Designed miniproteins, single chains, continued (2). Designs and how they scored, part 78

Each design is a single chain, and the fold is of that chain. pLDDT is the mean over its residues in the fold that is shown.

## One batch from the design tools (miniprotein)

Design m6875
Fold by ESMFold2-Fast:
Structure m6875 (fold): chain A 99 residues (1-99)
Amino acid sequence: MSDEEILKSLKALFKGADLDNDGKIDKEELRTLYEALLPSEQPLSDEEIEELMKKYDKNGDGVLDYDEFVEFVIDVTSKVDPELAEKMRKVVEEEKKKR
C-alpha cells in the first residue's frame, strides 16, 4: 500500500465512522468501528469502550479527534498486520511534520 493510499484510507475510515459528521468519534462510533475492524473479537462492553476511549482521548473531551482516531486504528491494525501498522505510523508522523 502506498503512503497516499494509507492516508486516503485513514481519512475515508474516519469519515465513515463519524456518523454525525461533527469531525469527532464518540464512544458508540468507536465501538462500531472496533467491531468492524476485529469481527472475530467479542463485542466491547460499556466498561471496555470507556477504557479504550480513556487510552486514546489525550485531551479528555470524551471524543476522539482525527489524530487520536489514527492512533486507535494503528493499534488495532498491529493485532492483525504489525508491518502495515508500523508503515501507517511512519506515514502519519511524516504527514504531521508537513502541516
Scores: mean pLDDT 74

Design m6876
Fold by ESMFold2-Fast:
Structure m6876 (fold): chain A 55 residues (1-55)
Amino acid sequence: MTPAEIVAWADGLAESLLAEGILSPEEAEALRERLKSEARTMGDFLKIVAPYVLK
């Protein structure tokens, strides 16, 4: 993934999960920061996101 794609997906996913009530505002912010700093591939995205949505 490109850095621009990572930012767009991180922001979009965190916003979507917050809007659906799956994440709190604090969790959405933490997820967004983590995805931007740690994700490099789609696999990384899924690994980072899974614990937040499978709670």
Scores: mean pLDDT 77

Design m6877
Fold by ESMFold2-Fast:
Structure m6877 (fold): chain A 90 residues (1-90)
Amino acid sequence: MAKEKAEEATRLAREALELAMRAIEAADAGNAEEARRLAEEARRKLEEAIRAVEEAREAGASKEDLLRAEIEVGVAAVALGVAITLATKV
């Protein structure tokens, strides 16, 4: 169902956010290898979330369900940007 696809996108975006936050913690701890690994995992998960949003859109998900998923994707994307910036400084 279209709503289930939008919920999947939201779940994937939240997983990407968790990985990005862990990458930030690793960078703050001075662990460059772990920070880069977690940031790469977060990026891949965010790409999956973006694809799930497009699949939900194609399946006819409501504008409200799509907006919620897009907000979660946006939050994860900002966190990933911070994680990448910090990981490259370590």
Scores: mean pLDDT 85

Design m6878
Fold by ESMFold2-Fast:
Structure m6878 (fold): chain A 57 residues (1-57)
Amino acid sequence: SAADERALAGLRRGLAELDSLSPVQRRVLAHEARELLATSTNPEVRALARELLAKLE
């Protein structure tokens, strides 16, 4: 879906830019990744959200 494609693009961008994010941006991104894990049924979205959270925590 378009929503899944946007989520995947956002998660991939977050992973690529991780080292340049401010502490506030990291917290916002972690919140967004947790929301995706709570709401998305797409296995690739869920996998990338878990990877991102592991790197943010």
Scores: mean pLDDT 85

Design m6879
Fold by ESMFold2-Fast:
Structure m6879 (fold): chain A 94 residues (1-94)
Amino acid sequence: SSTDQIISLITDMIQYLTQAMQYREAGDMDKMDSYISQAQDISQQALSLISDPNIRRNIQSIVSQMIDSVRNGDMDGYRSSVDRLYDIIDSIQS
């Protein structure tokens, strides 16, 4: 289903941003930027499949906050945003 594809893409995006955060912590800014770029491409694919404009906007906002947290090394902000994104995914699966 399109829902399964959206969830798969969002999960992949989270994996890329989690790796970007690990590279940020290690001081590897080039790899951080590479993984953020790939996550942004995946997020655009996921957003294009979401028909509900309110859900699409909420996910887009959270993804932007996640990227900002990664760039700033804000682990608490990143974790909070990931939790919010999983809550939205759970609501879509229901």
Scores: mean pLDDT 88

Design m6880
Fold by ESMFold2-Fast:
Structure m6880 (fold): chain A 71 residues (1-71)
Amino acid sequence: LEEAEKEVEKAKEELKRAEEEAKELIKEAKENGTPLEASKAGMVGLAMVTDAWVKLLQAEKKLKEVKEKLK
């Protein structure tokens, strides 16, 4: 149980970091790059956030399964 809860917390932190990194990446590309570079940064940022979100969903599913087994 504790391990599964720790995985969920870690995944939530990773998602927050991915969102912050994506915003910085897009901001950097908009300030110093072309519209094409800004578009590419947006796609990279979306991929990072999506990956982190999928990891969070997997961690939450595992936590739910562990809680069900402890009932």
Scores: mean pLDDT 77

Design m6881
Fold by ESMFold2-Fast:
Structure m6881 (fold): chain A 55 residues (1-55)
Amino acid sequence: SAVELRVAEHEIREVAKELGVELSDEEVRAIATEVLAAGGSGALMRELLRRHAEE
């Protein structure tokens, strides 16, 4: 849903700030969509953000 996507995007932006990762709006939406498709796993979200920070 739009509300769940918006919440996931907000959480991703907050975690990205904590990890020092800069994301475009398109990247945030892509990660949020993937996390929601996988059932909203916070562990998956953090793993995707860590991989992005390492690249």
Scores: mean pLDDT 76

Design m6882
Fold by ESMFold2-Fast:
Structure m6882 (fold): chain A 110 residues (1-110)
Amino acid sequence: MNPEELSLDELIERTLALLKEFVDRAVERGVITPEEAQELIELFEKTAEAARKSTDPAVQAEVRRELIRVYLTLEYALEHFDELTPEQLRALFRDVKATLEGAIARLEAA
């Protein structure tokens, strides 16, 4: 699927589905705690709500690019999940978290 062609709502919904699958598998494998999984889901939902409420087209475009990066990162992580080390999976978790934290910071500064 080409995430560039999705509406913001479709991108949010599909990214959340991938995120939930990723954190569930990461918890089952012992890569992250259930608390870390819940915190990342809540961070994503907060970012998505802020993105939907944004009226600045430039901020919306920047946040959309960051959500596409999260989508692609999660798609890669799930495709290669059984091939990736726990350290690599934690690095992907940290990358997704940092991207979402950056997106919220931009939305709050707008």
Scores: mean pLDDT 85

Design m6883
Fold by ESMFold2-Fast:
Structure m6883 (fold): chain A 68 residues (1-68)
Amino acid sequence: MEELRKRVQELEDRLLQLESSENPDKEEIQKLIDEARELREEARKLNDLETEQEMQGLISRAENLLKK
């Protein structure tokens, strides 16, 4: 669980950096979405509802940034 939480924080930090950019790299955004989806599935298997919901929020924000 601690390792999973650290991965969540790394993805949040990366998303914040992408959101602060005027022209973020769409490939970096897509990679972030893919990694967040994998963490969401892992959290679901571990019955970690907080991490699952946090990853769902991150994915939604990243998808919105990609669609812009």
Scores: mean pLDDT 81

Design m6884
Fold by ESMFold2-Fast:
Parts: sequence; C-alpha cells; structure tokens
Structure m6884 (fold): chain A 56 residues (1-56)
Amino acid sequence: TVPTDEELGRKGDELAARGIATGDVALAEEGARLALQAGMSQEDVDNALAAARKAA
C-alpha cells in the first residue's frame, strides 16, 4: 500500500519518539527522514534528533 503524507508523518513521529525514549539515534534518524518526506520542517527534525542524542 502506498503511504500518504499523513501516514508517513505519523510513522516518522512514532519512530522518532521510540528512538528518543530508547536512546536509539539511528531509529530517531529514520523517523526524522520520514517526517521530512512528509513535509515537516528541518528545525523540528533537528530538535528531535538533538533530543535523541541527549537520551543516548
């Protein structure tokens, strides 16, 4: 099934949140990439990645 931008955004948020919670920077980076494809801002993505790196 072809994901919509909304579905990609939700999947990105889920992966980013999981990466932050577990300190898995690679998982957070994958979530951030999906969020960018869904049209999220680079600033929001950078903030999420910074949080994940802090948790690790």
Scores: mean pLDDT 71

Design m6885
Fold by ESMFold2-Fast:
Structure m6885 (fold): chain A 59 residues (1-59)
Amino acid sequence: SAEELREQAERDIEIGKELLAQGDRVGARVAFHEARRLAEEAGDEELKERAEKLYQEAL
């Protein structure tokens, strides 16, 4: 469901933030990219934009 996809995207964002805090930029980018994909599939434009901004921050 869209709700389950949003929840999974939020979890991937939290994982990405934790990886970024640990200095794992590559792992963080993978997590944020997955979060963006899930948010897009859920039709959540705000969540997708948040994931995209975090991905850019991890570059």
Scores: mean pLDDT 89

Design m6886
Fold by ESMFold2-Fast:
Order: C-alpha cells, then structure tokens, then sequence
Structure m6886 (fold): chain A 81 residues (1-81)
C-alpha cells in the first residue's frame, strides 16, 4: 500500500531528525516536535496499511533509543488488535 509506506518513511525520517537534534544540531524542543511528528505519521501509516506499520515504526524508534515514541506506538498497536 503506497500511502502507508510513505507515511512510515516520513515517521522514520522524523525519528532520525529527533536524534540529530539531540546530538547538538537542535534543541530538546526540536527533538520533541520531531518525535510528535513521527508518532502522528506512524499512526496514520497504521490507519492506511494496518497494525504492522505501527509495529515497524515502534521497532525503528526502539533501535534509535526513542523509548517514549516506541512505548506510545506499542500501546497504539495493542489497541488496534
């Protein structure tokens, strides 16, 4: 599903942006805004393509150390089942 793939990709890019902001290229507020955008795009990917897209986004967040993003997406995926 093309739309779900693009939304998942956008979510992952926002996750990377949050990490980059915390590595000294931005502020904590920049990182939190990117985390919120990642969650929003991941939830939309799930709405378009199913729970597997939210679960993939949660795994990506965990690998990047974004524990709050991962937990919120894991909870959302559980509610979709």
Amino acid sequence: MRKAVLLLTAAKLHMVAAVIAREGYGTEEDARNSERAAIENAKKAGEEGGVEYVEEAARAARKLGLERVAKELEEYAKEMK
Scores: mean pLDDT 86

Design m6887
Fold by ESMFold2-Fast:
Formats: C-alpha cells, sequence, structure tokens
Structure m6887 (fold): chain A 84 residues (1-84)
C-alpha cells in the first residue's frame, strides 16, 4: 500500500542523503578545509549514518552499504586532519 511505498521512499532518501553528505565532505577535504570544518563534516556523517542504519535496520545489505559509505568517508576525513 501507500504506507509501505512511503517507507521504501523514506529509506532510499535517507541513504541518498548520507551518500550526498559523504561526497560533499570529501570535496571539502580535497579543497583544504580547516580541522574544525573537517570535524563538523565528520559529526554530520556520524549523525546521518545513525539515521541511515535505523532506516535500514530491516535491510542488512543496504545497512552494510550505508555503513561502509559513512565509515570510508569518516576515515578519509580523519586522515586529512592528521595530515594538516
Amino acid sequence: GSAEERRRIEKEITVAMLEIAAAVALLIADRGASPEELRAEIEELRRLKERALEATRDDPELAKEAAEVADEAIARLEAAIAAL
């Protein structure tokens, strides 16, 4: 029904928001952002990861993909901070 379709769309949007945020964060890092800017992006990615994992708790495969996207971006941002 429409409620099930809405839930599917909300799940897809939540994961897409995380993917977009990860891409933005990586572009910010590539452009030579400050440690404070990079830490703010990491915190946003952690927040979006938690939201995506909650939205995908009944879809282990999609949850794993969302976690990998977030964790890879966070690790790259942490490495960028360490290199500054």
Scores: mean pLDDT 85

Design m6888
Fold by ESMFold2-Fast:
Formats: C-alpha cells, structure tokens, sequence
Structure m6888 (fold): chain A 65 residues (1-65)
C-alpha cells in the first residue's frame, strides 16, 4: 500500500542521514540525496539506500559534496 511504501521510504531516509547524508529532498517520486562520505562503508551504505528507494519505485539522484 501507499502507507507501507511511505513508511519504508521514511526508514530509508533516516538511514541515509545516519550514513552521512547532509540533506535528503523528495519531490513527488524523485528523491535527491546530498552526502559527504566519511568512509567507504558510508559510501556503500548511501548507495544501498538509494537502491532500496529505487526498489520502492522512486527516482534517486545522488550528489557527493
């Protein structure tokens, strides 16, 4: 359902901030993540989060600062 999709997305948005995202913006179906990876692990976490959002049907843009 849309509610389940939104809850899953909210969890991924929170995970993105924890993994080093400075800002996450959503405009309709598009999600943009700005991030400064402090380690290779954080970079991989952001990439995995983006793939998770894409699996939920979002269009994801990643911007490394």
Amino acid sequence: SEVSREVAADILFAAAHFAGAERVERRGNRVTIWYVPRSEEERREIENIARGLEALGYEVELHEL
Scores: mean pLDDT 81

Design m6889
Fold by ESMFold2-Fast:
Structure m6889 (fold): chain A 65 residues (1-65)
Amino acid sequence: MGPRVRLTALYPVPDTGPEDLALKKGETVEAVILEEVNENTLKVKDVKTGKELLVPKSLVEIKEI
């Protein structure tokens, strides 16, 4: 397993695809990092739902917990 992190939306994160994480500004989600898809996109697993989601790194703050 990758590191467990808290993702906090610094800006509204739009739903741009079926696997994209959509968040309002200030919303948080706990996730496990599975893969860095590219320099701007992480693949994470939501701890509560178990769903795999793509997250834009530029729009979120990532902190290990």
Scores: mean pLDDT 74

Design m6890
Fold by ESMFold2-Fast:
Structure m6890 (fold): chain A 94 residues (1-94)
Amino acid sequence: SPEEAIKKGKELKERFDKLAEEILNMTPEEQRKFLEQVKKELSTDEVRRLLLHIARKLKETDPEKAKQFLDIAIEVFKDDPVIVGLAKRLKELL
């Protein structure tokens, strides 16, 4: 039902918000290890959605940490033009 879909979407948003808060508290080395694991486990489209959500949350909390995270993402995903292009655009919006 539409009501069930909305509830599931809110629960998913809460999980992504918590993940963004964890990333905010990570060192650059921990962020790189996280992104390398994401690259191994997720498809390009899943990574694109994850980066968009994290960047939005980080931008509102700590824009400098958001830039740092996106720079690490550009380096980790340098062989993926879709992810690199998205990360560069997200940095320009900070």
Scores: mean pLDDT 79

Design m6891
Fold by ESMFold2-Fast:
Structure m6891 (fold): chain A 73 residues (1-73)
Amino acid sequence: MSPEEEALRRLEELIETSPENPSEETLEEVYRLTLFLVKNGRTDEVLRLYLRAKRLGKKALVEAIERAAREAR
């Protein structure tokens, strides 16, 4: 698997399995994975996962994804 595919799989896993109030380590991992994926042109896949996190009501994860996406530009 490519590093981008591994990062997408890990980000999806964290969105599906993390609690509503995840640890600081989990939020930092989500931030780093999102930043990496956006910088490597996987913006459409990140948007899909962002919308999934919003549907699940996981506000802290949504904020981490938004911050990373802004900083990647």
Scores: mean pLDDT 86

Design m6892
Fold by ESMFold2-Fast:
Structure m6892 (fold): chain A 57 residues (1-57)
Amino acid sequence: TLTREVGASYQEALAVMRELLEAQGEVRVTATAESIRAHVAALAAGRARAERRRREE
């Protein structure tokens, strides 16, 4: 098990979730290290595209 690396990814996932909550105002996610590790990839891609879109507008 990669506890330290999971912890680092977990904190990054929490930061991304917080920014999404501030942008959308509502997101429900279970903050579990393993589940978030898979979820982060999707959130990161979505967030990156959202920011790019904002900059274009």
Scores: mean pLDDT 60

Design m6893
Fold by ESMFold2-Fast:
Structure m6893 (fold): chain A 55 residues (1-55)
Amino acid sequence: METLEAYKATLERAIAALEKQLAEHGPDNPDLQADLARVQELLEKVTKQIEELKK
């Protein structure tokens, strides 16, 4: 479980960094938007796995 929780924390930090880059370089940057969407998808999957294991 610790590994998934650590990975979740890493993904949350990556999202914050990408949101900051979008604010600085332009919210319409397609590469940054694609990276943000990918990291958000991974975070959702990891969160669901953690929830399933804590049932």
Scores: mean pLDDT 79

Design m6894
Fold by ESMFold2-Fast:
Structure m6894 (fold): chain A 61 residues (1-61)
Amino acid sequence: GAEKDAEAAKRAAEEGDATGAATAAYHSGLISGNEEAKRRAVEAAARGDAEGAAEAMLEAA
């Protein structure tokens, strides 16, 4: 679950698709109950920080 979602978010962010990365984080559902980790993942993805986005998603899982 979460590892695959984090990889998808990281790849989208690396390609400069911050919106796609943020959407993947939101749509995972698994991190929606952890708002702080979800928020950090979305913020990292929005600024193109692929590693930060992936780490936040894994931490939320």
Scores: mean pLDDT 64

Design m6895
Fold by ESMFold2-Fast:
Structure m6895 (fold): chain A 95 residues (1-95)
Amino acid sequence: MLSDEEIEELLEKAFKKFDTDGDGTISYIDLINFLKKLEIFKNYSDEELYAMFKEADVNGDGTLDFEEFKILVKKIVGTDDKEKIAEFAEELIKT
């Protein structure tokens, strides 16, 4: 069983993979293009992914910080199941 700290570390690794400039934010378009390469998103439309990003983007600036990224991951997974969240974060890290 993963601790909250271990899940946070996995999510941080996934976030840092997209935050190549180290500015603490990820753009919607970069995330959408990347997620569409994952088999688990094969049946998702760009509009569905964008809607999830808009729900996570609390400040409406068109980018996701780490806290907003965590909201997005939970929204995509559709559950607070720590194991499912960890599995998703690991898939993001692999890709």
Scores: mean pLDDT 73

Design m6896
Fold by ESMFold2-Fast:
Structure m6896 (fold): chain A 60 residues (1-60)
Amino acid sequence: LEEYKKKLEEAVAKVSPDFRPVAEQILEAAKRAMEESGDEKTAKGIANVAIKRIEELNAA
């Protein structure tokens, strides 16, 4: 799970300053949901969805 948290943080670092607050909110929500899931497969799914959302901010 730590590798997925690191990927989330790296994705946030790559967004433009204009979208960074939104990306940080996605990161925090994803970290919380991953910790609360109690299931590694669910936690990885949450991380992957969050990473994709953060990446989409750079495409907008």
Scores: mean pLDDT 79

Design m6897
Fold by ESMFold2-Fast:
Structure m6897 (fold): chain A 56 residues (1-56)
Amino acid sequence: NLDQGRQYIQQGQQYYQQGNYQQAAQYYRQASDLFRQAGDDGLARNADLMARRWSQ
């Protein structure tokens, strides 16, 4: 889950660089969920904040 979460962060950054904030936010949200399931609350919270910033 941590490795997959990091891959989703990378995908989110890629979409963010393209100006596709909706897609970036979706990937950050998926990463947050994966980090939460892996027990890394710090990474999960950070990813969730990134998702909320660009989707709302």
Scores: mean pLDDT 80

Design m6898
Fold by ESMFold2-Fast:
Structure m6898 (fold): chain A 68 residues (1-68)
Amino acid sequence: EEEKRKQFAIRAVESLLEAAKRAGNDEAVKFVEEKLKQIRELYQKGAPLEEIVKLTKEAADAVRKAAP
């Protein structure tokens, strides 16, 4: 249940990384890669879903701001 939601969040950030790469924005790509790394580390540590979701929102915001 919660594990599935955490896994979905990780996949969502992976999709955002793909979108940033397709957009050709190197700065957004680096930012999303850093957030994905942090999310994966939190997941391995068993961190709460809310912490993972906050990082996913930060990644999404970065990609959104990178697109005019």
Scores: mean pLDDT 79

Design m6899
Fold by ESMFold2-Fast:
Structure m6899 (fold): chain A 67 residues (1-67)
Amino acid sequence: MEKIKKIFEEVLGKSPISEDDNFFQLGGDMGKAKKIIDRIKEEFGKTIPLSDFIENPTINGILKLIS
């Protein structure tokens, strides 16, 4: 949880964010989404397809994808 939240906050340049906040509603775009996917690969060794990120654009949604 904490690592994913920190990745979202660092990439968006916004803090605090809630785990159910929509990434795109917080001002995220496709470039920032790719940065989050890359950081998750570095931290957890999990590759998330961009399409799956778009369908699950929250910290809680991403956690379910990498569980």
Scores: mean pLDDT 82

Design m6900
Fold by ESMFold2-Fast:
Parts: structure tokens; C-alpha cells; sequence
Structure m6900 (fold): chain A 92 residues (1-92)
């Protein structure tokens, strides 16, 4: 839905503005955002933003592995997921 699409777009924008390398993969109604290259403070800030979206009821899952942050956003239509993927590609 629109909230999930907005959440994914916001997280990608925040990560890109922080200087991260951002990779986006789409699987059905799910968008997986892989964020690399951030310092620990910046990575923590993006992770907290994702957790805030989860607390607001957006279906967001957050995983941290070393210096890599993976955020999975669910509940997107195929068109919403494709729009997120196209936006991420436009930032490269």
C-alpha cells in the first residue's frame, strides 16, 4: 500500500543522503533494501528510522549484519515495488 511504498522510498533517500551504497531487490510484494558503507552512527540513525516506521504499523523488518543494514518492507503492490526499484536505480 501507499504507506509501505512511502516508507521504502524514505529509507532509500535517507541512506543515499548519508552516503551509503544502496541496493534494492524486489520479490513479489516485498522490497529488500541493502545498505552498506555507513559509519556506525549513520547506520544506527537509518536503523532507528526503519524501527520508527515499524512502530507506526508499516510492515518493516530490520536486520544488521556487521556493517550491512538490510531492511525488508512488505505490503507493496507490484507497481509500488517497481516504482521503488526504479527510484533506487535513478540514484546510481
Amino acid sequence: GPAAQRAALRLIESAHEAGAEVEVEVEGGEVRITIRGLDPVSLTAIALEAIGLQLDGVPVEVRIRGDTLEVTVRGLSPNEAQAVLNYAKSLQ
Scores: mean pLDDT 87

Design m6901
Fold by ESMFold2-Fast:
Structure m6901 (fold): chain A 66 residues (1-66)
Amino acid sequence: NTAEAAKKLALSAIKLLEEAIKNNSSKEILDLYKQLAEDKLREVGKVASKEEYEELKERYEKVLKE
């Protein structure tokens, strides 16, 4: 299922970003992981429901606020 694969990749990218933030990674690494998470979220928006996209986007935004 393409939607399930896209959601798993987006969730994994968001978790990588969260760990990079917790580890006080460099701006270069943080920018790279933000780009990755945004790219995977964009794919979710194309193949998954609006509700599933918004849930993952909310997770991404919460990670950025921490």
Scores: mean pLDDT 85

Design m6902
Fold by ESMFold2-Fast:
Structure m6902 (fold): chain A 67 residues (1-67)
Amino acid sequence: MSAEELLEEARRLLEEAEKLPEEQKDEKMGLISRAETLLKRLWTLGEPALEAEIRELAARLHQLAPP
């Protein structure tokens, strides 16, 4: 899977997580966890052209699952 495909999959997972209500907590956390894993892989790849988009998705993930 290319870095661009990983980025789009992470975005899709976060959008799906944002759509889920609080009652679907386990499912929502599963999607967030998968998105976090993909974002960590993207960060490790070190693609400068995608850095701004990776940071944007990381900020969205932080809002859904704060530390």
Scores: mean pLDDT 78

Design m6903
Fold by ESMFold2-Fast:
Structure m6903 (fold): chain A 93 residues (1-93)
Amino acid sequence: MIEFKSEEGKKNYEKALKEADETFERIKRQLDAFDRLVAGDASAAAELTPEELARFILMSKPEDRERILSVLTPEQRAEVEKRIAELKAELDK
């Protein structure tokens, strides 16, 4: 634990810890939802946006990608595939 003698330093430290904790919990939640979706839990798709899901699919193995897409509804799959195409176009810039 770092000891602060300045009230400004103490406030800045507390703010940084809160922001780090909030970012960590958000990322952890997204990763946990994606892992459950890869395992075949279709309900986990509701915890991810189509953009977040498209990003994770692009970073996954081809086998995992097909497994995820097969678990989604046709409407969800179409939206995710559209987002994948948009992300690929952005990466080609």
Scores: mean pLDDT 74

Design m6904
Fold by ESMFold2-Fast:
Structure m6904 (fold): chain A 88 residues (1-88)
Amino acid sequence: SEAHAKVIGLILRVIGNMEEGDFEGAIKDLEALADYLEKQGYTKASDIARQTAEEARKALEEGNKEKAREIVLQGIHDVLKALDEEEA
């Protein structure tokens, strides 16, 4: 669906910015993903994306880019699992 294509596009943008070292951009893209998921009615996935963005931001404020990367990757995994469970 168009909604699924947009979710995948936003996820790829998060990963792309993170791999380029743009962790602030990746966090903003996670927030944009959460906003989009909320508008589509995927409340659980949206909440996971928002929490992931917040935790990644805290890791960056502590200067720990490795921890921020691990948080983002785990959060994306958890968002995808939540979406899979909601689509059944």
Scores: mean pLDDT 86

Design m6905
Fold by ESMFold2-Fast:
Structure m6905 (fold): chain A 69 residues (1-69)
Amino acid sequence: DVEEAIARAKELYEKGVELAKQGNIDEAIKFLKEARRLAVDALTAAGRYEEAAQVSKELNKKIEEIKKK
């Protein structure tokens, strides 16, 4: 179920952001990469390519911002 996968990806994203706020950068990046993979795979499998591309772009930007800090 795409909606279930998106909900799980959002949970992983929120956990990753929280870890980054705590200074746990390596774990934060792992969670954000898993959130990106899960959401992009689910959206792509459902034929929602534009949304998959947008999610990938936003998560990549967030990961790079966290790495730079």
Scores: mean pLDDT 85

Design m6906
Fold by ESMFold2-Fast:
Structure m6906 (fold): chain A 69 residues (1-69)
Amino acid sequence: EVEKLIDELKKRVKTPEEQKAFEAFLKYIEEHANSEEEKVRMLKIEQEILDAFDVMNEALDKLIEREKK
């Protein structure tokens, strides 16, 4: 499951900067996660964070359009 989650997250990173940040995150998981279950949990949290950013960006775009600030 870990590899599948990593592949799904990799499809969401498009720029070299995003790829470097994601690679750093994967290294962090490899160094700090004590089990495969913990790795899966951390990867799922990252998916939820990215999903939350998508929702937040949509809301922010609407606010910026209204305020033009």
Scores: mean pLDDT 73

Design m6907
Fold by ESMFold2-Fast:
Structure m6907 (fold): chain A 70 residues (1-70)
Amino acid sequence: SLEDKIKEIAKEYYELVEQINELEEQKRKALEAGDEASAAAYQAEIDKLKAEKAKLEKEGQELQDEYLKL
């Protein structure tokens, strides 16, 4: 159903948010330790997950627009 699709996208979205938050913390710790190479690697993973999150936001918006039309 449309509702089930919206719920699945929301679940995947929040899983990505949690992964991004964890990587942001790892990046912060790497920078505090002066490990710029690890910080850059974490940033690359963050950028990938943010791109995936943006795709899910677009899909979610399209489905929500459909849902709001009842």
Scores: mean pLDDT 85

Design m6908
Fold by ESMFold2-Fast:
Order: C-alpha cells, then sequence, then structure tokens
Structure m6908 (fold): chain A 55 residues (1-55)
C-alpha cells in the first residue's frame, strides 16, 4: 500500500544517506565541490532502491 511504500522510502533515505556519506567521505575529492557529487551519487542510489521497492 501507499503508506507502507512511504515508510520504506523514508527508511531507505536515512539508510542510503548514511551509507552513501560514509562511502563518499572516504574517497578524496578535488576542487572542493563535494556537496554536489555527494548529492548526485546519493540521489542515484535512492532512485535505484525506490524503483526496486516499487516493483
Amino acid sequence: GEAELDDQIEEIKVDTQDKCLEELKNAPRPDGDTGDKISLACVEELKKKVEKLSK
């Protein structure tokens, strides 16, 4: 149902952001534009996990 999907999405957001930030934090970044790189990578990861849940 819709409510169950929303709950799973929130759980994935929290878990994915935590893991994504940990992974990206361990890699060196040039130019100091890390926020954009982190945001884009985390959004892509979230998209994949949400798509998987929707199926």
Scores: mean pLDDT 63

Design m6909
Fold by ESMFold2-Fast:
Structure m6909 (fold): chain A 84 residues (1-84)
Amino acid sequence: SYLNKGIELIEKKKYEEAVEYFKKAIEEDPDLVLAYVGLGLAYFKLEKYEEAIEYYEKALELDPDNEAAEYLKKKAEELLKEKE
């Protein structure tokens, strides 16, 4: 699956490629919360914190109780403030 490939690419630190596969996962299943979390994490690892926050927010729109998305969004917001 595209989701599993995205996760493998994160583990291999191939974050740009992980973005491509998570986007493909979302195209096949727009309600796949884990793909939005994964896409946010890939952007986070690329230090693209604004993009990471956008995808974590999308994950939280689909699953408001998603603890991973809440935690990672807070971390991205903290790092974005330090960059300012």
Scores: mean pLDDT 87

Design m6910
Fold by ESMFold2-Fast:
Structure m6910 (fold): chain A 74 residues (1-74)
Amino acid sequence: MKISDEEIEAAFLTIEAAILKNMLKQGKVTKEDLELAKKYAERARELYERTGNPVYKEIADELEKIAKEMEKKL
């Protein structure tokens, strides 16, 4: 069984979103975390536009929300 690169990327982005959300919840946010949130949001959005897979849209929406909340704390 060969796992697709897109499935691996979806799993990676989901884990990274969870980590960033936890950092935001703990108030331990840095400018680097904000830049990562923005970068991962853009990547998830690009994957959604290319594949039409709603999982990437959900990831992008969550990361964009995390980035906005981080920006308010910086």
Scores: mean pLDDT 81

Design m6911
Fold by ESMFold2-Fast:
Structure m6911 (fold): chain A 93 residues (1-93)
Amino acid sequence: MIEPKSEEGKKRYEEALKEADEVFADWKRRMDAFDQLVAGDASAKDQLSLEELARFVLMSKPADRDAILAALTPEEREQVEKLIEKMREELSK
């Protein structure tokens, strides 16, 4: 997107940039936490919801999945596995 020269266009451009920055920051937060978990930093799980953890586990390679699950407590692991099963059911619809 090229920068608009009108004052009205500049305001719309600034609002769009703020929205894009917020979406990008949230995406980056999730990705950074995932990378830290895969690298063995169990504390990174606190930056992710159980639903986000379940999605990453579902989409991950077996080795990365095992690393994420190893960072969870037995109770958290059970909840994540239940969420994965529910997500698989939703994907089959």
Scores: mean pLDDT 75

Design m6912
Fold by ESMFold2-Fast:
Structure m6912 (fold): chain A 81 residues (1-81)
Amino acid sequence: SEYEKELEERLKELRKELEELKKLDPLSEEFAEGLERLEERVVELEQEILDRGEKIPKELLELSIELGVLALEHAVLKVFP
């Protein structure tokens, strides 16, 4: 379906952005801004899927977990550099 193809493409794009984010200096402004934008996009996609009555795919759950870990690491580095 068109929905499944669009979802697969969006998931691939989010994964690619996550991998690029991991290459940035975690104390940089670029990392902080990239993290915030990616978190927002993940939440938006999750909400769109739920609003359709669809199940959140495993790939998006895994990406959300990895992003959450990066967010925690970033928060810790701000307090304990």
Scores: mean pLDDT 85

